# Designs tried in a protein design run: designed miniproteins, single chains, continued (5). Part 89

Each design is a single chain, and the fold is of that chain. pLDDT is the mean over its residues in the fold that is shown.

## One batch from the design tools (miniprotein)

Design m19284
Fold by ESMFold2-Fast:
Structure m19284 (fold): chain A 60 residues (1-60)
Amino acid sequence: SEEDREKLEKVAEYYEELNDEERAKKIREAVEKGLSIEEAAKLIGMSKEEMLKAYKLAEM
């Protein structure tokens, strides 16, 4: 969905700022594939809760 895409882009930005380029790259790949937050989290080895927490931190 558009909401999932927007959230994933913000999470990717957050990890880019932390110099976690490998994780950020995988998240951006998930965005390109149109994956949901849950599917993206599974792809990179995170929980959905961890992804949503990163999004919340990115918006602060």
Scores: mean pLDDT 81

Design m19285
Fold by ESMFold2-Fast:
Structure m19285 (fold): chain A 68 residues (1-68)
Amino acid sequence: SDTDKIVEASAEALKEQEELRQITDPDELEKRLREYEEKLKEATGPERDRLEVLIRRIRSLLEELRRR
């Protein structure tokens, strides 16, 4: 495993996740989720890993909103 690359990718993903936390509208989150899922279908390597992290975060946020 490449720990340094994972840490750097995680830091970039955390910054993008922080931007996503500012979005409280589930419709906007679902729109971003669809965009990332489409990109994920064609993504490989580190870009795929980055998109997977962002998709997981959006799904987590949507799940929290839907449980209310």
Scores: mean pLDDT 72

Design m19286
Fold by ESMFold2-Fast:
Structure m19286 (fold): chain A 78 residues (1-78)
Amino acid sequence: MEKVKEILEEARKRIKEAPSGTQQLAIALGAAVEILDIHKREKLSEEEILEILEEDELVAALFKMFLEVERMVEEKKK
């Protein structure tokens, strides 16, 4: 979980410093992808991750979207 918090803190800083909404979106997407990778590698609880993300609405929404997409992709492989 410490790594997830570090990614969020870095993303928040970079989003605040980003000169455009497109760059803010790119940073949030990158953070969500990194968190998804950690979720899979370390088998962290989805619920615990979402609790940490609750104040970062954009990253939380993107993380949830990626979980849904991966679920769909995995289902299609069957």
Scores: mean pLDDT 77

Design m19287
Fold by ESMFold2-Fast:
Structure m19287 (fold): chain A 62 residues (1-62)
Amino acid sequence: SPQDVLDSLISQGQRQLRTLRQQRRTASPDRQRQIDSQIQGIQTIIDNMQKNRDDFVQQISQ
């Protein structure tokens, strides 16, 4: 269902955030800035998916 797809995307994003945070710990300062930008982007998307769940379900259904 579109709801299951959304839940899968949120779960994948959360797993990606854990990987990025782990990579950040051993990264150069330049790479840390890039990773921080990616973390912020993914976190914003997840937060929006959770807050506006019905709208994202409709987007996935297209």
Scores: mean pLDDT 84

Design m19288
Fold by ESMFold2-Fast:
Structure m19288 (fold): chain A 93 residues (1-93)
Amino acid sequence: SEEQKKVLEKALSVAERIAALPPDQQRRAIEYAADILEKKGFKETAEKLREIAQLPPDQRLPALKTLAEEVSKNLEEAKAFLDALIEAYRQAL
């Protein structure tokens, strides 16, 4: 849908902003996004985010983009994912 496409585009933009943070702030932001998603019941996506947080810094952005595309297929989860990334990015600043 058009809404799914817009949510994905925003999630990709926020992922790039997180990836531009210093490595330790990137990791903390991704872990915090995972905590938000786990509390909302998206346990599998939260576990994938925790795995991404443990990757070398240069591998995190491609993995975040891949995960964003995977979750984009479900609008409710895609919106939760976007909101979690936005909140996590704000907390990291």
Scores: mean pLDDT 91

Design m19289
Fold by ESMFold2-Fast:
Structure m19289 (fold): chain A 82 residues (1-82)
Amino acid sequence: VTAEDVAEELEWLARVLQQIADKQGDETLREVARLLEEAARAVREGRFEEAIALLEKARELEKDPALQKIIDLLIEEVRELL
């Protein structure tokens, strides 16, 4: 797994969540999407520790167990880049 691959996964998920948040009027989900976009930028810049911290914040805000699990898998992918 490359940093570019992980960043692209984060950017894709952030876009999907942004669209869902806009349709549902879910402000918490918009914030989760924003944190994923920031994490993607951090990954592209080689700031993996900052990316992990941003993803951990997103996980704390998220209440859906399925999405929490996806975020946990992304955290593991970023940790492999350290």
Scores: mean pLDDT 87

Design m19290
Fold by ESMFold2-Fast:
Structure m19290 (fold): chain A 66 residues (1-66)
Amino acid sequence: DEVLAKAQEARDLYNKGLEAYKKGDKETAIKYFEEARKVLESLRPHFPAAEAGIEELKKMIEEAKK
């Protein structure tokens, strides 16, 4: 339950990052993507899908830095 709630929090942060990126606010987008990644990293032992999400967020952060 708590794991699923945190996974949803990470998804919400990712969506906020995407919205900021679409508006051209790269700095805000990076902050949200980094927060989502940290949430997923905290779930890693209990949420196998976290690894794929973490890698995707790392790519999104690097893309936003360009």
Scores: mean pLDDT 80

Design m19291
Fold by ESMFold2-Fast:
Structure m19291 (fold): chain A 86 residues (1-86)
Amino acid sequence: MKVILTLTNLSPEQLVAYSLVALGLELEGHSVTITIDGTTLTITINNVNDDIVDQLINNALDLERDGASVTITIDGNDITIDINLG
């Protein structure tokens, strides 16, 4: 399974915090690609298990509760999570 997580309108502090989360997943042995473009962070995670998928979805729902706009799209073995923080 592949997860593409896109976070937009990040503050500098949020950009650092979410980049560190992505690096944590890479250190845990996941295949992670991180792309930063201005205030946008894109994290691509390959070969994720269901536990990591559930954690990412729950984190997205927590951000939605805190006022973010969240869209989750499932297409076969690919999950796209788009989070707009502003």
Scores: mean pLDDT 82

Design m19292
Fold by ESMFold2-Fast:
Structure m19292 (fold): chain A 80 residues (1-80)
Amino acid sequence: MSLEELIARLEEEIAELKKATTQEDQKNEIEEIKRVIQEVARRVPSVAALAEGVIAVLDRSDFDTALIVAESFLAHLRRL
């Protein structure tokens, strides 16, 4: 999978998180976002430390914090 495909996948998962109305759906979408970020870390070693930090925050986050952190990471990837 290319970096462009991973960015597109992360955008899709963030959109699904925004649609999630139950805590269970929100947790499931956050887990999908974490998986995509782990794939990005494998493909782009220069962001691996940042990705690890983002995943650690996502593990402890409420919905609003998770959304902000995921969108911030996506914005960083778009600047690469």
Scores: mean pLDDT 83

Design m19293
Fold by ESMFold2-Fast:
Structure m19293 (fold): chain A 80 residues (1-80)
Amino acid sequence: MKTKKAVEALRKAAEEAKKAGDEVTADSLLTVASLTEQTGDVELGARGAEAVAEQARYQGSPEEAIKAAEEAARETRELV
């Protein structure tokens, strides 16, 4: 199921961001995951993850958190 894979990718990225010490990026990714799961809208998940990745890069988040968000954006976009 595309939605389940998208949600799993987003939650995995959130855990990686949290381990990197970026709780803001982690919380944002969890919010995107929750909305994607509730709506079944994988496009929403992809756009949300892309926005979170851009915000993390703009704010100078840890590289590991930025890469996690960018990977989630890539994986969710491939499911659309």
Scores: mean pLDDT 86

Design m19294
Fold by ESMFold2-Fast:
Structure m19294 (fold): chain A 78 residues (1-78)
Amino acid sequence: LTPDQEAEALIALGRMYIWLGEKFAEKGDYDEAIELYEKAIELFKEALELAENPEIKEEAEELLEEAEKKLKEVKEKK
């Protein structure tokens, strides 16, 4: 895989963790949601470090911001 392809794969995996985290948050399982959002944040950070394409970097930055907001919101509900 090229660095950009690897970054795209990490973004896809991070999106899956966000989706799972949302499902747990909807059920009131905030501890599980927090762990999943933290995993997504790590993946988006890694994608941002690996990405060479500016568009992929921008996507990773936006997703990182979104994941951090979701994490903060769930921590406030707990």
Scores: mean pLDDT 87

Design m19295
Fold by ESMFold2-Fast:
Structure m19295 (fold): chain A 60 residues (1-60)
Amino acid sequence: GALELAEKAGQALKAEDLEAAKEYLEQIRKHRSESSGSERDLATAAEGETRKYLESHGLE
């Protein structure tokens, strides 16, 4: 679910694994498009945090 994807993205960001974070961002975006309600809200928050980090560091 969105929470699990957010946790995995967060771990990738802590490890500074930009490639893994980028892959989780795409998974979060897909999950958000297929979700509604609180699940979509969680996915939207996770997308924003992951995207902001990647934009500040670039993508590899």
Scores: mean pLDDT 78

Design m19296
Fold by ESMFold2-Fast:
Structure m19296 (fold): chain A 73 residues (1-73)
Amino acid sequence: MEEELREQAKILEEALKKNPDNPEIYLGLARVYRLLGDEEKAKEYAQKAFEVIRKKGGEDSPLAKAARALLEE
């Protein structure tokens, strides 16, 4: 389980290098790190996801709501 989550994080980090403005990748990383128990990294990636969403004008989107929920926990 932990190895699968770490591998998923690596895949998402590689995807982020190619698509640094994709909020779904930041949300994926936030969820993976939360499951790994790394609350600091989870919040960091959720904050980055929210900033990318705001920059695109999607602050009322379901994606923005998901990012805010991760930040409040």
Scores: mean pLDDT 77

Design m19297
Fold by ESMFold2-Fast:
Structure m19297 (fold): chain A 68 residues (1-68)
Amino acid sequence: DRERAVLEEARALVEKGVAAGDSQGGVDEAADLLLRAGLIDPETAEAIKGWSAQQVLQWLDGRLARLD
């Protein structure tokens, strides 16, 4: 499942950023990954980069839940 794998990788990037004390870097990497994978548009990617790591994780978890 391509979409699930990309969403899980994006989630891991956010968690890694938070653990490293670079929450914004993790969020930015996750947004860029989602955009490159074609799962979001550029406007959505820029919006996500403005969110907190917690908000991004909640959004990713919600999107993953929709696949189940």
Scores: mean pLDDT 87

Design m19299
Fold by ESMFold2-Fast:
Structure m19299 (fold): chain A 81 residues (1-81)
Amino acid sequence: VEKLLEEAERHLLEAQAALKAGDYRKAAELALKAAKLALEAAKKAEGELLKKAIGLIIAALGLIYEAALKDPSLKSLLTVK
């Protein structure tokens, strides 16, 4: 669980950097990867680790939405298949 959260945090930081650089597609892709890792951690986590995982998922979704506002083609990443 901790390893998944560490990877999710790294990807979230990379997504934030990409967003600041104007690379909206890269930001959305990295944020989506962070959200997937945090969701996998959340399935196995309890208590404080679960709260951390949920926080990372929320932050990642926020970045994806912000990127999609700048590049509407990224809206497809918001659809679960």
Scores: mean pLDDT 77

Design m19300
Fold by ESMFold2-Fast:
Order: structure tokens, then C-alpha cells, then sequence
Structure m19300 (fold): chain A 70 residues (1-70)
């Protein structure tokens, strides 16, 4: 069966989180901010789909990344 829209978005979010953490480790703060912004957009879409807990977790991770990249 095909994955749900929510499952696809959660998979993309996991990939962006991994890439953002790697960028943070090397001091690439511009790339970290770009992935954090993409994660915020994914969280908004998950919230619209009713996946509020996943949206909250992704938003909290994105906010943490933005703070560490400042």
C-alpha cells in the first residue's frame, strides 16, 4: 500500500532533522536555518492533517535548531 501523506511528511522531517544536525556539527548555521524553516512548514502541514503530536515534536526540534544556529 502507498504511505499516507502524514507518513511521507514524517519521513521527510526525519531526513531534514538528520541533515540539520550534521550541518550544526560542522558549523554550517545557514544550512541549519534552512532545514529548520522546512521543518516548521512540515509541522504546519502535519497539524492540518490532524497529526498534532508529530507536528509538536517537529516544531520543538526546529525551534531548538534555530536557537542553536543563532
Amino acid sequence: SLPSDAEVLETIAAMYLALARRALERGDFETVKQYAELLRKIADELEKLGNTESAKQIREEADRLMKEAE
Scores: mean pLDDT 88

Design m19301
Fold by ESMFold2-Fast:
Structure m19301 (fold): chain A 65 residues (1-65)
Amino acid sequence: DDLIERARELLVKAAELAKNGKTEEARKLALEGLELLRKAGVSQEGLDQARKAVEEFLEKHGGKL
């Protein structure tokens, strides 16, 4: 499997969970997605950008990374 594609699926699911108020479950899936991006060899700059986007999205919906 493509680790990047799986990470994308996890991050999309995390976004859905956050919108539905399941912020702790969203955080867990977001962390899993970020870890898969790291394993896929995404640059540190790309990982920092993705982490920031996840943090902002979770905070917008009352959660935290």
Scores: mean pLDDT 82

Design m19302
Fold by ESMFold2-Fast:
Structure m19302 (fold): chain A 64 residues (1-64)
Amino acid sequence: SELQELILRLIGLKLRKIGLELDLERLEREGGSEEEIERLREEIKRIEEEIEELEKKIEELEKK
């Protein structure tokens, strides 16, 4: 179903976000490059926006 496909996509995005947050935490602790840290922060922000949009779509489908 469309709802199940969206939920699986949401899970995938949340797992990707966790992985990037762990990478960011590691780079901040180990003194990674400013460019790599900024790039990870920007990627995390994009994924957060995708998660928010997808969660809104799932909520609307669950109400039907």
Scores: mean pLDDT 85

Design m19303
Fold by ESMFold2-Fast:
Structure m19303 (fold): chain A 70 residues (1-70)
Amino acid sequence: MPTRREVRAVMELLSLTPLEEATPADLAQVGRRVGLSPSTVRNALRKAQKDPEGFAEAYLALLREERAAA
């Protein structure tokens, strides 16, 4: 299961640029926003590419949790 920060990192990257165009600077920027190293953000992308449905499910679960906490 991906962590909440890993899910956020992947979604932040997708909002900025196509994944094929992501630079080390983009990975560092997203890492700073979510509190992860650039290498951890890169590994989160690999997990999302391997299991996109699992990442989508984790993202929906995260949104439900944030809505319940509001």
Scores: mean pLDDT 72

Design m19304
Fold by ESMFold2-Fast:
Structure m19304 (fold): chain A 72 residues (1-72)
Amino acid sequence: MEAEEERRRFEESVIRQGEGSRGLDAARPAIVEGLKTVHGLDDAEVEEMLARARRVAEANRRLGEEVRRRLA
């Protein structure tokens, strides 16, 4: 349970980083190191999580832009 909760919170943090204007790229080395060293993920699992987080962050950004456009 603890490892799953910690991993989930880390993934949420990665998604939040991707929602920012600076994106995931600036934090990528630290995220990859954390996922591989602390959470024990292999390269494929790391890329899957990053791809998933990037998709969610992109969807959240697009939703925000759409809301802004409708209010303009």
Scores: mean pLDDT 70

Design m19305
Fold by ESMFold2-Fast:
Structure m19305 (fold): chain A 74 residues (1-74)
Amino acid sequence: LSPEVKKKIDELVERLNTASLDEAVKLIEEFFKFMDEKKLTPEERKKAVIYIANKAAEAGKLDLFVKALQKVFS
């Protein structure tokens, strides 16, 4: 992952720390739009999502991230 993508993920996880479920859904949608605008490959997108999951787990927010991700794909 590029440093730019990692920085965007770190910002996302910081915002997840105080986010409600609805706010988390919007944050993930915004990040997916960022990935589309940056034209990340499927491999880079997979690495980005894994990196978010790991960082969210470290912050104790993995459950929030998973629930929000499920709503984004619904």
Scores: mean pLDDT 84

Design m19306
Fold by ESMFold2-Fast:
Structure m19306 (fold): chain A 80 residues (1-80)
Amino acid sequence: MIITVEVSPGITVTVDTDTGEVTVTITLDIPEEIKEKIKKKIEEVAKEVLKENPDLSPEELAELLREKIKKALEELSETI
């Protein structure tokens, strides 16, 4: 099952729940170093959500991913 979530304008996350693959797309014109930090954080959070919540419906999983990733990015932005 493939779930796609837009966590903020210009940041889209696609998760394949069958393989555990996480793909992060950033269309913002920001430094590559910042993009890599964002991608790494999103992948860590998404994989943890999948591991802890294997029985959620696609809709519930998409909402949880959006909430957890948004919170993680807010915490990351306070460090930058």
Scores: mean pLDDT 79

Design m19307
Fold by ESMFold2-Fast:
Structure m19307 (fold): chain A 93 residues (1-93)
Amino acid sequence: MSKEELEEEIATAMAVLVAAVASAVSKPLSDEELIEAAKRAASVVLSKEQAEEGAKAFREAAKKVGADAEKVEKTFREEAAKVLPKKEAERAA
């Protein structure tokens, strides 16, 4: 993979994560809607650092809208953990 392609994928993943968090904060959302948003955002995470920042961002968004912050954070971490092993293997190869 070229450096330019990797940078574009990282930028796209970050933009999706930021947009998901902003959307969650900007409208009244149920626990289920936040969990679905967290699952989608976690699926595009490229690094452990992005996963940690994403989990914290979703936790804060959940607290702000009165949703179950622990459940939302846990869902994000679990979904990111499914994706990260593949991304880490790609980087190690």
Scores: mean pLDDT 66

Design m19308
Fold by ESMFold2-Fast:
Structure m19308 (fold): chain A 58 residues (1-58)
Amino acid sequence: KDEQNTALVQAANKALEYLEQGDYEKAREILEEEGKRLGLSPEVTERVFASLKEQAES
């Protein structure tokens, strides 16, 4: 199916690990790099980051 969705999920899981460690800068960088590579808008990437941060803080 959609390889882009699989790659984004993998990047999100990596970013979540860094967020749980308190490394927000690395988490953001991972999502921004994969988002750019997958052709996502900055707005979509920021939304994903915000959602993952909420999950890590829960």
Scores: mean pLDDT 77

Design m19309
Fold by ESMFold2-Fast:
Structure m19309 (fold): chain A 65 residues (1-65)
Amino acid sequence: LRERLVELLREILEAEELDEELLEELRRVMRELGFSDELIEEVIEGLRNRNETVIENVRESVESL
């Protein structure tokens, strides 16, 4: 599951267009890993809106995994 989370985050960060299926899969994987619904929605909204702070935090998390 950690490997799947890393793959999904990389795919989303590298995508030129937002793929809603990737965002839905990310939501599922994060729930299975025990992340809070509040954190999941914050990450998804940040990625959807291309929030630089959220993107940087996600990049750091991927590099730490």
Scores: mean pLDDT 73

Design m19310
Fold by ESMFold2-Fast:
Structure m19310 (fold): chain A 58 residues (1-58)
Amino acid sequence: LTDDEIEVVQAVAEAARELGLSPVEAAKMTNDALKALDEGGLEEAKRVLEQRVAEIRA
């Protein structure tokens, strides 16, 4: 695992805990964020995570 992958996984775990997500929902969010990391780097991964959190809060 890269440092960026660890950062993304930790950020998703924190968001999932705060939002009360099920294990299935948390896994889906993790997969989406890691895919964004592979495609657009750390900035894109953080953007996707922030967008998902905002959508759930709305």
Scores: mean pLDDT 80

Design m19311
Fold by ESMFold2-Fast:
Formats: structure tokens, sequence, C-alpha cells
Structure m19311 (fold): chain A 62 residues (1-62)
């Protein structure tokens, strides 16, 4: 449902603000699965998740 997707996006934002980019990326991927009826929104969530995963990888390499 969209309400659950919105909840996951809010949780992802809090995780990202705390520097937990891996958790934030996973939460955005979960949200993307719940908005399959909106391909543009799904694509935006997946793109954001990929960027956050990149930040998580950079943290692990540092």
Amino acid sequence: SRSRADQLVDEALRAARAGDYETAADLLRQAARLVSDDPEEQAELLQSADRLRGFAEQQRRS
C-alpha cells in the first residue's frame, strides 16, 4: 500500500540522516516494491536506493 511505502521512505530518510546508508537503501527498495502501480515513482525510489548503496560502499572502503 502507498501508506506503507510512505512509512518506509520516512524510515529511509531517518536512516540516511544517521549515516546508515545501507539500511536506507534497503528501505527504499522495499518501498519501490509497494508502488509497482506507479513506474515513474518506482524508478525514482530505485535510483535513490542505488545512490545510497554507493555511499554505503564508499564508507566501507574508507
Scores: mean pLDDT 84

Design m19312
Fold by ESMFold2-Fast:
Structure m19312 (fold): chain A 96 residues (1-96)
Amino acid sequence: SEFEKAIEDMLAIAVLKEEGEWEELRKKVEEIVEKGEREGKLEEAEEEAKKLVEEAIEKGKERLKKLTKEEKIKLFEKYVTASEESFEKAKKYIES
């Protein structure tokens, strides 16, 4: 489902945040976009930045496969802002 995909993406980002890689990715994306704007290639730079983020999220998902359900829940609690209802639904999915 779309919800399950969103939870997996959020968890992948949470792993990258825990490892400091998400902050480094944000800086690199900003540099790519700023360069593209200066060179009149903003649309090309945004496309490159999107691909870089997508690649990083996929790598985060591979790292998630090595984590226990309990570790995934702790990462979600630490890095994801969600309503109590959305959090309980996400927790149930992670535990399944």
Scores: mean pLDDT 81

Design m19313
Fold by ESMFold2-Fast:
Structure m19313 (fold): chain A 63 residues (1-63)
Amino acid sequence: AEEALEVGLAHVRLHHGPEQARKFAPTLAKVLGVDPETAERIADRVLALSDEEIEALVRQHNA
């Protein structure tokens, strides 16, 4: 669930930008059953990543 949230938010950030990822994070966390504290940590981490790190993360999980 936690990995799915991280990858899902990375996809949103890559294709729709960081603002959309920030807005969608609580909804995606709720759908995936990730608790609010864990979801906040994952969202903060994903939003802090560089564009290159986001692309690498997305490629790793799509290969």
Scores: mean pLDDT 78

Design m19314
Fold by ESMFold2-Fast:
Structure m19314 (fold): chain A 70 residues (1-70)
Amino acid sequence: MEALMEEAQGALETMAAAVAKLAGDEEEAKRHLERAAEAYERAVEAARETDPELKAAAEKALELVRKELA
């Protein structure tokens, strides 16, 4: 469950970043993306040996979030 909870947290932070962007708050959006990256990193670590599908999804989400932050 911990990997799923971390992935869910990453998704929630990503959605919060999208809402902040729509509101014109680029700094708030960046903070939410940073939190999303942290959550997805934890999801990858938690899923490593137990859920390869969730690990792959979290790694892909993490790469997209990191690309947005760069």
Scores: mean pLDDT 81

Design m19315
Fold by ESMFold2-Fast:
Structure m19315 (fold): chain A 107 residues (1-107)
Amino acid sequence: SEIDEFLENSPDEDAKTLLRVLQRLREKLEELEKRLSDPSLSLEELEEILLELEQLDSFLAMVRWLLKHTPLSEEDKERLEKLIEELRERIRRLKEEVEKKIEELKK
């Protein structure tokens, strides 16, 4: 990602730290996406995935709060906000997919 490359080359260690946090969150989200590709998931397993997505969403809100209170360049802030928004949209989409699968199993 051009955004990841830009932030990795930032002279600001706080920007690099926030990038690493967001990269770890992205990795966890990718693991949940892979788990959701299993058509044999039970209702309990889907509810566990939904809880993990809710926890990631809460953690992302905390990262956004940290970003607003960290003295960074406007360019670094804009790039980090873009990554946060991308991750929020992915979490939203996955929550909708999980909720749909839960409803289908309750029929």
Scores: mean pLDDT 86

Design m19316
Fold by ESMFold2-Fast:
Structure m19316 (fold): chain A 94 residues (1-94)
Amino acid sequence: MAAELAALSPEQRAALQAAVRAALRAARAGDLEAAEAHVNEVYAILMSRAKTEEEKLLVEATYNYLLSLVYERAGDKERAEEYRKKSLELLKKA
């Protein structure tokens, strides 16, 4: 995440952080549909910039990590752990 964010413009970084914040807020409110939509916004922005297979794997890892946080905030700890493990596995391949 940090290296990917460093490559973005300040405006793009602000948009990504706003989307992440909105996703986690929606998750805490129990609105998983809205939370997932905001995570998909982050994924679309990051994937549009990914040029190599390694960069695409890092975006996929970030996507799964954000879903882990969403499900943790929503109280679904089992799903949160599954997405966290998937994120770590993808990072290992990148």
Scores: mean pLDDT 81

Design m19317
Fold by ESMFold2-Fast:
Structure m19317 (fold): chain A 62 residues (1-62)
Amino acid sequence: PTRAESELEALIKRANVLAEKGEYQKAADLLRQGADRFADTHPEVAERLRKYAEELEAKYKA
């Protein structure tokens, strides 16, 4: 796996742990930061991360 793949996997795992603890806003913020990092090189990954962040933010606001 590439460094980017390893970073993406670690990012998603950390976000999922935060979501499991009910810290949806922190998880969403982490995913958005990751999306910004991938935006230029992997725009499709960045879009997926932003959508996941939106889903988690919806849970926080509800």
Scores: mean pLDDT 80

Design m19318
Fold by ESMFold2-Fast:
Structure m19318 (fold): chain A 65 residues (1-65)
Amino acid sequence: MEEIEKRVEKIKERLEADIAALQKSYDDYMKKVSKEEQEKIKTVLDEDIARLQALYDEGIEYLKK
């Protein structure tokens, strides 16, 4: 159980860090672009976050056997 918990925590921390870095990058970029470009960026960001969360959930499910 401890090993599984550590792996889950690592996956969570990694994805959380990736999401934070991704959001920071997008936020900085959105400050410099037009509203039309911001709309496109928001769509991509939302999809990226959704995909990362799906991968996170799948990984945890695999470890919780």
Scores: mean pLDDT 77

